# Designed miniproteins, single chains, continued (4), part 103

Each design is a single chain, and the fold is of that chain. pLDDT is the mean over its residues in the fold that is shown.

## One batch from the design tools (miniprotein)

Design m15569
Fold by ESMFold2-Fast:
Structure m15569 (fold): chain A 65 residues (1-65)
Amino acid sequence: SAADLLREAIALSTDGGARAAAGHALRSLEQGDREGAVRGLQGAIALETDPAARAALREALKLVE
């Protein structure tokens, strides 16, 4: 699920800004705010440099869009 991929990305991330954005996306998704989740995911992808974390974020974005 998108939520599981977001949790994986947060666990793999070493960037505080990317983790915060991914956490925001996860909370938005859990609250039914799909637009907020998309914005948070896009922010996390822009900040994240780790390839595995970025891959998980991109897959989560595909499931939410």
Scores: mean pLDDT 84

Design m15570
Fold by ESMFold2-Fast:
Structure m15570 (fold): chain A 83 residues (1-83)
Amino acid sequence: VEDYINKAKEYEKQGKKVEAVFYYYEALLIDPDNEEAIEGLFKILKDLGAYNQALALFLYLYSQHPDSELLRKYAGEALEAVA
């Protein structure tokens, strides 16, 4: 779990944003409420201008974990960015 987040940060530092997104996503499949992985993933997708992808991803994660206030919040922020 922490290993995926550490790898994501390492790739992010190298400018390998696609690889960083993959590892943050893998971390969220294991721990969907991991704040660091959620924030890291959202930031990179925002930096890439991938707002539609961010919206789709966070809505999907929230649909699997509807009790997660954090996933609901970031899905809403992605929606605002697209609107």
Scores: mean pLDDT 77

Design m15571
Fold by ESMFold2-Fast:
Structure m15571 (fold): chain A 74 residues (1-74)
Amino acid sequence: MDSMKQLVESYPLPDSVKERIFEMIESMQGESIPVQYQKIAQFVEELSRVHDPATVQIIKATADDIIQQMSLSS
């Protein structure tokens, strides 16, 4: 958890987006890997609709790093 929190905090994202990422990570606890991936994909799609292209690229990069950390921790 601490490593993922530090990872998210290191990105130049608005605090509101970072808070939503943390909520998503918490909501994934105890879920199967396919469900976790589905939740991440849904989250990225939802945020991509309401943020500018530059912020969306950072959100996608953050999501990819979260997926990588999940794969290493499993």
Scores: mean pLDDT 77

Design m15572
Fold by ESMFold2-Fast:
Structure m15572 (fold): chain A 98 residues (1-98)
Amino acid sequence: SKEEQDKLIDEIYKKKFEEYEKILRELAKDVFSEEEIEEIIEKAREIAKELVEKLKEKGVKDKEKMETLVDGIIALSFVEALEGHAEVARGFILKLLK
């Protein structure tokens, strides 16, 4: 059902965003202050939430596609939140591939 699909999308989002947040905090700890890291995370969260709501509106029935799309949304959101910090954004993407 739509309700079950939306709940699954939210569960995948919560888990994956937490994983990405942890990666960013470890990568960025020597480059940014704690306050700057929190601002980047909150900006990424705002972007990701907007895109996840659009994903729910379009509807996705396949769990594997949900996971891939949510993963892509979160990755894009963190890269956009790191606008102006290309080296950190590149390091973040490379760490996701490991």
Scores: mean pLDDT 83

Design m15573
Fold by ESMFold2-Fast:
Structure m15573 (fold): chain A 65 residues (1-65)
Amino acid sequence: AAARAEGERAFAEAARLLREAAALGDPASPEHQELGARAGEAYLRGVELYREAGVADAEIPEIEV
C-alpha cells in the first residue's frame, strides 16, 4: 500500500518536472537538462516502488523523459 502510494507520487513529480522543462522552450539549456534528469530519477523511483508493490508492468504509468 505505502510503496504504491509513493510510486504514484514519484510519477506525479516526474510529470510535473517534464512539464516545467517543456515550458522553458530550450532543450539545450542547463535548466532543461536538470529538470529532465530529475524527472528521470523520479520516474525510475516510481517504477521500482510499483514493482515492489507487486504492480504488473502493463499497469506502470508511461512517461516520456
Scores: mean pLDDT 76

Design m15574
Fold by ESMFold2-Fast:
Structure m15574 (fold): chain A 70 residues (1-70)
Amino acid sequence: LSADQILKIKIFLKSLSAKDLKKKLQLEQEHREQLFTLVQSGASDQSLAAFLKSLPQDDYQKLQQAVLAY
């Protein structure tokens, strides 16, 4: 993951309200909640990158599609 990709993901996730999170991020609920919490808590780029690498391929693809559509 590039620093630019991590920045785009952070900006996208910070733009979402709690009510829009489920609608725009159709990841598994646990993964969606963990990702949102990491970004809202101001987690480091290293921590976020490590979490993103741990996501199942399907969830990671859904996240990338949502970020690209934003």
Scores: mean pLDDT 79

Design m15575
Fold by ESMFold2-Fast:
Structure m15575 (fold): chain A 76 residues (1-76)
Amino acid sequence: MTLSLKEFVEEAIKLIEEFLKNHSDLLSEEEKARLEEVLKLLKEHIDNPESLSEEQQRELLAVYSRIQRLLAELKA
């Protein structure tokens, strides 16, 4: 990872917020709720991102990758 954990969390927050704002209609209610929960978790840990557990970091990476894939599909 070339970004610090703090920089990654800040970028992930921005990406999730922009996706929810612009593309929330493409998500199921369950997917939207999951993104909102991840966003809350990230905002709670922005000042101390090292407090994120390995499980929470894996969840963040999975969500980030999923959003990037969805955005790529929209541009195709």
Scores: mean pLDDT 76

Design m15576
Fold by ESMFold2-Fast:
Structure m15576 (fold): chain A 65 residues (1-65)
Amino acid sequence: TTITPEQAREAVRTLAESGADDETIANAVRVLAQSGATPDALKAAAEVAEELGYHRASQVARELA
């Protein structure tokens, strides 16, 4: 039930590869936080989102971490 940093990174990458926009990835990050993502997992999601150019999703992930 606990979402790990690697699972969070994979979720963001998978959504990006599917053509998800910044708002969709930001909403996915909120769901990860509600589903038991650790602060380290949310920081990992923020890092991957920022690297891929999803600045809003990255900001949301940092605020929830």
Scores: mean pLDDT 84

Design m15577
Fold by ESMFold2-Fast:
Order: sequence, then C-alpha cells, then structure tokens
Structure m15577 (fold): chain A 87 residues (1-87)
Amino acid sequence: MEEEEKRIRAALLTGAASGKKVIVLARDPEKLERAMKIAKELGIDVEGRLVESDEQALRLAEETDALIIPIGFSDETRARILRLQGL
C-alpha cells in the first residue's frame, strides 16, 4: 500500500511536469479514489477513469496522447501501458 502510494505520487508529479493531460486509470474503484485523493492533495489536475478490463486500458493508452497512470493493474499490463506511452 505505502509503496503503491509513493509510486502514484511520483507518477502524478512526473505527469504534471510533462505539460500533458494526465489520466489515471484503474479497474478498482477504491484504488481510483485513493489515486484521485493523492492528486488532489498534491494540487494536480487529473482525469480519473474506471475501466472494466486490462484490454480496455491498453486500447485507451494506444488511442490517447495524454499521459496514462495505471493503478492496480497486473505488472504485465502496467509495463505494456508505460511502453505505449514511450516510457
């Protein structure tokens, strides 16, 4: 939990510094709420989206020019999303 929070915070700060629109993606509503709370505490404006599947998250990452922050996904799906984002 703490490690995930540190990771979310770092990703949000990096996203804000990029100058791009930031989208937080999650499959778990509780994890999405936590990530959105962290963004609010940091004063970072982000869009939160709940997705039904890893495939839906991957498709969105391919189609958007926004920076995607994946929360609560499998390590494989997270790595693939980050790779699609050029990270």
Scores: mean pLDDT 78

Design m15578
Fold by ESMFold2-Fast:
Structure m15578 (fold): chain A 65 residues (1-65)
Amino acid sequence: GPPSGEERVAAAWELLQAGRSREEVVAALVAMGTDPALARRVVDLLERAGSADERALLRAALETL
């Protein structure tokens, strides 16, 4: 089946940590079945974190999916 919301958010975080562009990460989320508007919101949320509160951001991003 399609990736879970948890798997999608984790993948987005890993891509951002690997230095992938915002546009590439949004495209990856959309390819995994995420609505484009929600994908952009998830990426915005994760980028604003820097890296300090990954767990809290993943939880908040999951509530958006």
Scores: mean pLDDT 76

Design m15579
Fold by ESMFold2-Fast:
Structure m15579 (fold): chain A 80 residues (1-80)
Amino acid sequence: GEEVKNTEKEIEALQREIAELSQKLNDLLIKSADYRKQVEEAGPKNKELIEKANELDEKGQEYEKRIDELTERRRKLVSS
């Protein structure tokens, strides 16, 4: 019935959000690696590049945690 359709839509929405966050995480990891390469080329005294790389790493950890939470929520819905 309606409840089953609502659950299916929620699972689909969670799958889309997980996919979007996974793409954003990959983009952040590439960008962080690029900033770290620039630090190697420019020398270790460029605090701005180091800070940007650290900010991207922290944001990546937040995305990873969110992906884990959404994956667990999806698992519970699929098993219900």
Scores: mean pLDDT 79

Design m15580
Fold by ESMFold2-Fast:
Structure m15580 (fold): chain A 80 residues (1-80)
Amino acid sequence: SEKLQALADEIVEAVKKMLEQTPEEKLKEFEEKLDELSEKITKASENGASVDELKDIAEKELKEMAKELNLEEVEIKVEP
């Protein structure tokens, strides 16, 4: 699906922008949070979640990661 690919591309770009802000001392915590995001998206997708539901999960997890790591919040720019 083009919408699913667009969401995946935007998540990758958001993760890259967060990684650029992440100091070396926080890389392990960043990787752990990224694994949590990946697991949540994978489980939701396997349970038949829509692209909109996957976007909501990704946005919530990315906002939580930014808050916990004291990084700038990165927005996912995908139209529903």
Scores: mean pLDDT 78

Design m15581
Fold by ESMFold2-Fast:
Structure m15581 (fold): chain A 85 residues (1-85)
Amino acid sequence: MKEEEEYARRVIEGAEEVIRELERLLNDPSATDDQLWQAIGRAHDRILELLDAASSSTDESIRKEIQEVIKRIREVIDQVMKRLD
């Protein structure tokens, strides 16, 4: 439905913003551990929203796009976790 598609696109856009934020923090030597943990928290929130959007969507192409974005967020989170550990 139109509302589900609009919601999915908004959630995907928010996820792309969080990916860019995490990548910026990874490349910033002045980034604090607190900033990295807060960004990881936001990324997990975006994953939950993406999963909700996927479960609400009847469009297989949107669901596939959501799964790909979730994979990219998880990969960036793993990189940030390696810096924190």
Scores: mean pLDDT 83

Design m15582
Fold by ESMFold2-Fast:
Structure m15582 (fold): chain A 116 residues (1-116)
Amino acid sequence: SLAEIYYNMGLSYLYKGRKLFEEGKYDEAIENYQKAIEWFEKAIELDNGKSASAYTGLGRAYFNLGLAYEKKGDKEKAIQYYKKAIESFERALSIDPNDTYAKKLLEEAKKALEKL
């Protein structure tokens, strides 16, 4: 489906951002995570907000933005993005309550927020 194509585009940018983050290229990672968010949001719109996987992808992109801003010393933006990640994972779990992967990611995002 077209929503699946948009979701996969989101994943592509997410993984590109992760590679850049691991290389210490935080600004370039942020740009790619923002592009991932745009594609996940388009996938969500096409599925009329019914895609648990697209919300999980959105949460992952927000979580990674939080990590990148934390590495840049921008604690305020890190907190904002960890909160958005939590909201996205909670939305994914409202659609698919048995998604153990989304539950794990929600716990990781909450722990990251508590550490700040």
Scores: mean pLDDT 92

Design m15583
Fold by ESMFold2-Fast:
Structure m15583 (fold): chain A 61 residues (1-61)
Amino acid sequence: SMEERAKELGERVKEVDPERGEELYKEILEIIKQSGEYGALKAEALTRTFIEEVKREKAEK
């Protein structure tokens, strides 16, 4: 389901950064709620970009 997909993406972003990930999870829920399958594709892209950014930031510290 779309709700299960949103939860999985939310867990992935919260795993790398719990605080910022929780904020992105709320955005993911809204995107999927508004745009269904298309929203899920956008949410997946946002999730990937966020994880890359956080990992890059941590590697530079």
Scores: mean pLDDT 80

Design m15584
Fold by ESMFold2-Fast:
Structure m15584 (fold): chain A 68 residues (1-68)
Amino acid sequence: LSREEVERIVRAAITLLKDHGFSREVVRRFLLAEAPELSEEAVDALIDLIEQGASEEEVARHLLRLVE
């Protein structure tokens, strides 16, 4: 994944979970489809960060670390 793709994925995940109120299950499926190299545990950790109010930049940095 490029940095630009990571930023797009993270913004979409935050929008789905925070703005549209979709369930964790929907966001989890989205993240696993966009970044299939991630473990389910890693995806759950990213969703936890979003729920805790982490910024888009912070979540993107975590995703980049997980895929590198």
Scores: mean pLDDT 82

Design m15585
Fold by ESMFold2-Fast:
Structure m15585 (fold): chain A 75 residues (1-75)
Amino acid sequence: STGRTVLGVAREAERAAREGTAEEGRRALDNMKAFYDSVRPELSEEEQAAAEAALARVEATVDRREKEEMLRQLA
């Protein structure tokens, strides 16, 4: 299903954000947002809520990683 595919993309984005570079995490988040926007009309309200919650988690992780990288460059 489209909802299952969105959650799969979210899981991959969460992994990239946690385990990859800050740049890889940002790219994964951007790809996830673009995919979610393209399929949003096909999703149920429950699937949209689950995808948005996952998106918020990925975004928080990417923001943290980017701040850590910025501080490393300024040090």
Scores: mean pLDDT 83

Design m15586
Fold by ESMFold2-Fast:
Structure m15586 (fold): chain A 62 residues (1-62)
Amino acid sequence: GKKVTIDAGTDRRAGGEALSAAIKAGAKEITLTGAFSEEEVETAKLIAKAHGVKLTINQLPA
């Protein structure tokens, strides 16, 4: 399947938009790196699960 790596850094909005775009483009595995809140991480995992995508989140220290 297609693998996508997203580095959002501290731009959480850009990270969310890139995640959505990657899922829409048919990504099967996504690695998302960024400084996210626990709620943002939970939401991203829920969205990925709903679309059958393997999501790995690399949490940057805030």
Scores: mean pLDDT 78

Design m15587
Fold by ESMFold2-Fast:
Structure m15587 (fold): chain A 93 residues (1-93)
Amino acid sequence: KVEELRKEAEKHLEEAEKALQNGDFDTAIKHLKEAMVLAHKLNIAGEKDYAAEILERVAKLADEIYRKSTDPQVREEAKKLAELAKEAAENYK
């Protein structure tokens, strides 16, 4: 059900933004990973442009986590997530 996938992706991105604003980078990364899974499901369902949009937002938020976090593990996770999301977004277009 495409509508439910879109709604879930938006909720995870919203929760990731809230967690990031609070400095809770682990929770933000967790929600961004869920948004990536939902983007993949949206791509399979034929919603390629919307899936790419979700991934571009994931990459932007992951880049922000990388810039703001001082934890090496969190930074590496965020960097990896941003790179994967950017690559997937380009491939879905």
Scores: mean pLDDT 87

Design m15588
Fold by ESMFold2-Fast:
Structure m15588 (fold): chain A 104 residues (1-104)
Amino acid sequence: MKIPTTFEEMVDKAVALLDETDPEALRREVSRIAFAALINPNMSWEEREAVALLLEAVWVAHTRPEEALAKVDEIQALIDKHIKDEKLRSLTLAALDRIRAHAA
């Protein structure tokens, strides 16, 4: 299986995990994406934080769906506070909106 190497690939894979039905595969793929972001020397700290926040939102949507909308709102506030790059913030918020739609 191809390890995601770009920010955009990591975001796409994280959002795709909303459709994952196997809890063991979900845990494995969340860990795999998180590790890929951590070890990638070409990613900014804001890109790593964006990936981590999106993975947390996806994880909560699967494991604690009753808390998912509150977690999405918390993560939106963190994105607005910590991600200063306008293009990166817009891409991250668009991904978060897809997670919000799934959680509703």
Scores: mean pLDDT 83

Design m15589
Fold by ESMFold2-Fast:
Structure m15589 (fold): chain A 87 residues (1-87)
Amino acid sequence: REKEIEEGMELTKEEIEKEVEDEELKKKLIELVEKLAEAMKKGDLEGALEALVEAAELYIETIKDPEEKEKARKDLEEWVARERAAI
């Protein structure tokens, strides 16, 4: 439903503004969240997954600790494999 998608998008933008300090990365993440919301409104599950992966990759680049960054990348790879199996 469009209202639920809009609410989720606004909540995610708020989390990005709170967690991400880099202004350029914050802007790119917000753009990808908007792209995700538009794909979901259109029922484009593949496009939604691609936007979410791009956003997650940008977020991972903000991680300062190399070990945490590697873990986040592995978690993303496993999550993408599971989501693609569900589509």
Scores: mean pLDDT 75

Design m15590
Fold by ESMFold2-Fast:
Structure m15590 (fold): chain A 66 residues (1-66)
Amino acid sequence: MAGNLMRNAAADAGYSPEEQERFAKLAEEAYRKGVADGSPAAQAGYIVRLFDEGDEAGLDKAAAAL
């Protein structure tokens, strides 16, 4: 599941357990919204990409858009 993959990635990057759960929740919300819109992979992938790039401002903006 997208949230589980994001949490593992956050743990590998050294984020706190609180941040790991936050990113996992964002990925799952993006996936569920994408399922409703017909594009789950694109929305979840966008969140994962922002995380991989270390774009905290982009992640905050994405969270606000969800």
Scores: mean pLDDT 63

Design m15591
Fold by ESMFold2-Fast:
Structure m15591 (fold): chain A 98 residues (1-98)
Amino acid sequence: PDDPLWVEALDKALELIKPYVPKELEEQYERAVNAPTLALKLTLFTDLLIGLGEKRDEVLELLQNSPSVLLRSFAIWFTKVFNKHLEKLKKLPPLVLR
């Protein structure tokens, strides 16, 4: 079952990063936005960040400095897990809010 906090965090993250998505990744972005499950949405979001290459760190910093507590909590967790343990993203644990 999809955790609504995870879905909300990913939707907000996708909205925030939209201006940083280059034309060649627009189809990947739309697929992530329209993903029917949390697991697929997170997988497509991860693929999108991989595709951003050098812009990835800037985008992750933007997410971590978001005014949304939910989005900051997600971004900090995601950055840590993404860099060390990509496979842990598939387990989708509940987010701990700050």
Scores: mean pLDDT 73

Design m15592
Fold by ESMFold2-Fast:
Structure m15592 (fold): chain A 93 residues (1-93)
Amino acid sequence: MEKAKKLIEEGIKLAEEGAKRVPQAADFYNKAVEDFKKALEEKDPEKQIKYIRRGVALARAAAKYSGTPEAQKLADEIEKVGDEAIKALEELK
């Protein structure tokens, strides 16, 4: 539980940095922050995983929309953190 929470919090920080560094894609990053925060508030692991996957998909959409190497690197980092959080949550099911 604590491991998954820390990973989701790291995803929030990365998405917040994305909104600051890639302002043209800020809407995607802000929506990713909202989904990761919903994952933290959710008590059902399946719903937490759903919100994490949505946040990761939004970060990938931001990278595709902006076309910048910085956004691509952030998307890769967010995906790695999200995948680790999902694995930790699946072990708790």
Scores: mean pLDDT 85

Design m15593
Fold by ESMFold2-Fast:
Structure m15593 (fold): chain A 65 residues (1-65)
Amino acid sequence: SNEEIEAAAQEYLDEYKDIKTKSQTKAFLESKGLPGSLAGAVNKRAEDILVQEGVEDLKAAVAKV
């Protein structure tokens, strides 16, 4: 499950470039055949990835690159 969360978070950030609402993340996961219950964990992992890449403020996180 940790591998699934990591892979989902990476793919999610590749597609959206930022973090969306929990319900939107749930819909994304379900579209990939993953359980929507992982939405919170995927959002947390995506947030950790963005922080580690120096994207700490809200404006940087919502910038599309």
Scores: mean pLDDT 71

Design m15594
Fold by ESMFold2-Fast:
Structure m15594 (fold): chain A 90 residues (1-90)
Amino acid sequence: SLLDDAEKLKKKILEEIKKSDLSKKDQKTIENYLDSIIELVKEIEKLDGAGVREALEQVRKERSKLSKKALETFDKIVEKINKENQEKIK
């Protein structure tokens, strides 16, 4: 399901974050941001427009708490994971 895929991706991102030079505070802010995305995915699967809007506002709020370094590190990890999933040896 979309939720299962999102939970798997969250776990992968958090493992890569633990290997980064980010502070524990920045790591926790990224975890909170990812948690807000998981809640958004749950509301999308319910097909409830009001719940989706509320969850999306929470996602925006948690993302705004990310430091520049945390945001840049997060974006690089997501890009790396996306490339690894799309790349083929040939």
Scores: mean pLDDT 81

Design m15595
Fold by ESMFold2-Fast:
Structure m15595 (fold): chain A 83 residues (1-83)
Amino acid sequence: MEVKELELEVSPEPESLREAMNKIGQAAIEFGATHIEIEVEGLRLEAKWDGSLDGVKAVAEAMNAVYESGKPRKVKVKLTKEP
């Protein structure tokens, strides 16, 4: 099992949210992730990254949490590559 972690500081502004989503998605694709875990403001989201929309939906939900907070938040992403 291989693991890659990212930590991003994300502002509740549309451009910052878009940049964070793109960076997370690109990292997941480049790493060949099969699973994603996202932590923000005490919220923990887990999803499969298997070509379905589940992973993208988890990222979007995390970005929505940052937006609703109205403040910059630290988003921690854990990517897992299962055999």
Scores: mean pLDDT 81

Design m15596
Fold by ESMFold2-Fast:
Structure m15596 (fold): chain A 69 residues (1-69)
Amino acid sequence: MKWREIFERELDYWEETLGALPGPAGIEEFMELFKIPREYLQEFIDAAERRARERGLPIVEDLKAYYLS
């Protein structure tokens, strides 16, 4: 539950800064950065997809390009 709330706040920041939400690759990078267990991956993917659908936002498949820029 705590990790889900933290992730939803990160989705707010991505929406405000990029006008987009992370795909699986970006979610994995976020999880590694914050030391979140891999078992949360599917839940986070579902949360990002749900928000993208509700707010009409695109999904970014490779967030590594963003971190490396």
Scores: mean pLDDT 75

Design m15597
Fold by ESMFold2-Fast:
Structure m15597 (fold): chain A 98 residues (1-98)
Amino acid sequence: DDELAKLANSLANLRFELESIVEEDPEAAKYREEAIEHIDRALEALEAGDLESAAEHLREAIEKLEEAIRKSKDEEAKRELERLLERLKELLERVEEL
């Protein structure tokens, strides 16, 4: 599915950007790593065509990213995390529309 492949590529790009954020707060870094883990599981689910599992893991990733934002003490990192959170929410909506 061309749309499914585009969603997977968009999510993989978001994962790369999320991993590239420099975060010095260990609790914020932990939640960011947990968000990445759920994104990885969502990518596996998309590859398998399991949209229900993909959506579930994206919701978990959103919750973890919101916690990372709450714990972050770096205003620049926080702004980048907030930008990625909004993109992640848009990707969840696209998965739910399939």
Scores: mean pLDDT 87

Design m15598
Fold by ESMFold2-Fast:
Structure m15598 (fold): chain A 62 residues (1-62)
Amino acid sequence: LKELVEKAIEAIKSGNQFEALKYLTEILKQGTPEQQEKVLEAIRAIKNGDYDKAIEILKELL
């Protein structure tokens, strides 16, 4: 899980939103309900263009 979160954060920082969403989708398949909720919040932030908020939310999973 942690590795996928780190890869998602790196993809967001690199401007590769598609790769970020791929890693976040993988976390949704294997994460706990609490982790899934955080990932969904991060996905919503990405869709709204709020990348700083998405990174902050994802760091809570580390």
Scores: mean pLDDT 82

Design m15599
Fold by ESMFold2-Fast:
Structure m15599 (fold): chain A 80 residues (1-80)
Amino acid sequence: MLEIPESLPKEMQELIKRFVDALRAGNLEEAERLLKQLEDLYKKIAPSLTPEQRFEADVVLGVLHVALAVYRLADEIEKK
């Protein structure tokens, strides 16, 4: 359901795809690790990005953080 912006570097697109796949598989630890890798990559390349690419990356990262938080809440509820 989240469209991956083709304007983002391919390395970011691949990490986003792997993150979504990990969430769909219920692998929250892998998803958290991939999100951290994506954040680290973004920090490294941000100075070389256009303002449009940076805005798109910020929006995508926000959505991924919310998705991970929602899946974690669901996991915690099921453990009760």
Scores: mean pLDDT 80

Design m15600
Fold by ESMFold2-Fast:
Structure m15600 (fold): chain A 67 residues (1-67)
Amino acid sequence: MEEELERVIRQLEELDAEVGRILRSWSKNPPSEREIDAFVEALEASGYPQEVVDLARRAMELARELA
């Protein structure tokens, strides 16, 4: 679980350093379900690639499961 979260965050950091940085901070303080939905909607509205959106959702869900 922790290893999977680290791999997903690293993939995000390689695709978009800012999104990866945000998700890395949230791995230490996991977001609520509402915060996850709001962030994913913001990424989609901003025109981020689907790969970035999918990895961001996965990272946030994993961080929440590990809390």
Scores: mean pLDDT 78

Design m15601
Fold by ESMFold2-Fast:
Structure m15601 (fold): chain A 65 residues (1-65)
Amino acid sequence: SLPPLPARQPLTVEEFEERIKKYAEEAKKNIDKLDLSTPEGREKVLNYKAAIKAYETLEEEKKKQ
């Protein structure tokens, strides 16, 4: 048997996009400051890049809807 999941509150499309956009903007600003000479810095870059991609994907998805 699976344990109960925590309560999920669905976000509106606007709220979700606003959160992603804000994080992607911060990611774009911080990615230039990350130390790419370390493996930890490289992992952080991948995470930030994913956030930027997610925002771009949401922008495309809005056009598709």
Scores: mean pLDDT 71

Design m15602
Fold by ESMFold2-Fast:
Structure m15602 (fold): chain A 92 residues (1-92)
Amino acid sequence: SSKEIEKKMDELIKQAKKSIDEGDTEKFKELLKEIKELAKDPRMTHRTALLTSASLSTLAIHASISRPGDEETLDLIQEASNEASKIALEKA
């Protein structure tokens, strides 16, 4: 269901933030890959994809403060945010 997709996406983003806070780069990369794969699920809605893009943009701000100079982490988040935004447009 769309509600299950929304809940799973919210949980993945929360885990990604935690991995940034803990400095677990490998877990962070794994979670971003899962976020990208979930965004492409046929059950994904315009609203959930749009909210995901917004949440990832907020995560990018958090990462820029928590890990100053870590351009790789920021680029990975921005890439995932852009993919979610594209999917939101396709589902509109």
Scores: mean pLDDT 85

Design m15603
Fold by ESMFold2-Fast:
Structure m15603 (fold): chain A 86 residues (1-86)
Amino acid sequence: SLKDRLDLALGFLLTGVYEDNETAIEIGIAGIKKVYDEDRELTIEHLVEFLSALPPAVRQKVLDAIKKYMPDLYEDLLKELERRGL
């Protein structure tokens, strides 16, 4: 499913953030981008739930990576996180 593909991509992104591994971050971002291009709404909703479950410092690092590679998705996520008081 698209959610399973997104979870795999998020696994690479999270690993890259924890390991300071730019290659892993780029692989994760590429996977997120592919799902985002297929289903924007599903990607935003799933990522907001994922980000909400992360510790604040890790959430910020993940958001910084998304902002760098996918500024359009970052804006969508920031708006939804702000709406949720996060």
Scores: mean pLDDT 88

Design m15604
Fold by ESMFold2-Fast:
Structure m15604 (fold): chain A 86 residues (1-86)
Amino acid sequence: SDTAEHIRRMGRVLGRTLAERGAAPSDVQAVLDAANRFADAVENGDLEGAEAAAQALGDALVRAGVPKSAADELKTFLIEMAKEAV
């Protein structure tokens, strides 16, 4: 879906930005993996899986050095997006 592809692109942009800012490769990979799981869940109509993946993405962003407030805002936005897409 267009939504799933948009999320995959967002994940790649976030991963690149975090890597450029010196985040560990393992933390960058965790962000990419969570974003891809979210996109796959949305594409499969799995709302519960999408909510779990959005939580995992938020947690991975905090570990990569993103402020918790910003990670929580993105998580909330993604969960709202998933509810409309599935």
Scores: mean pLDDT 87

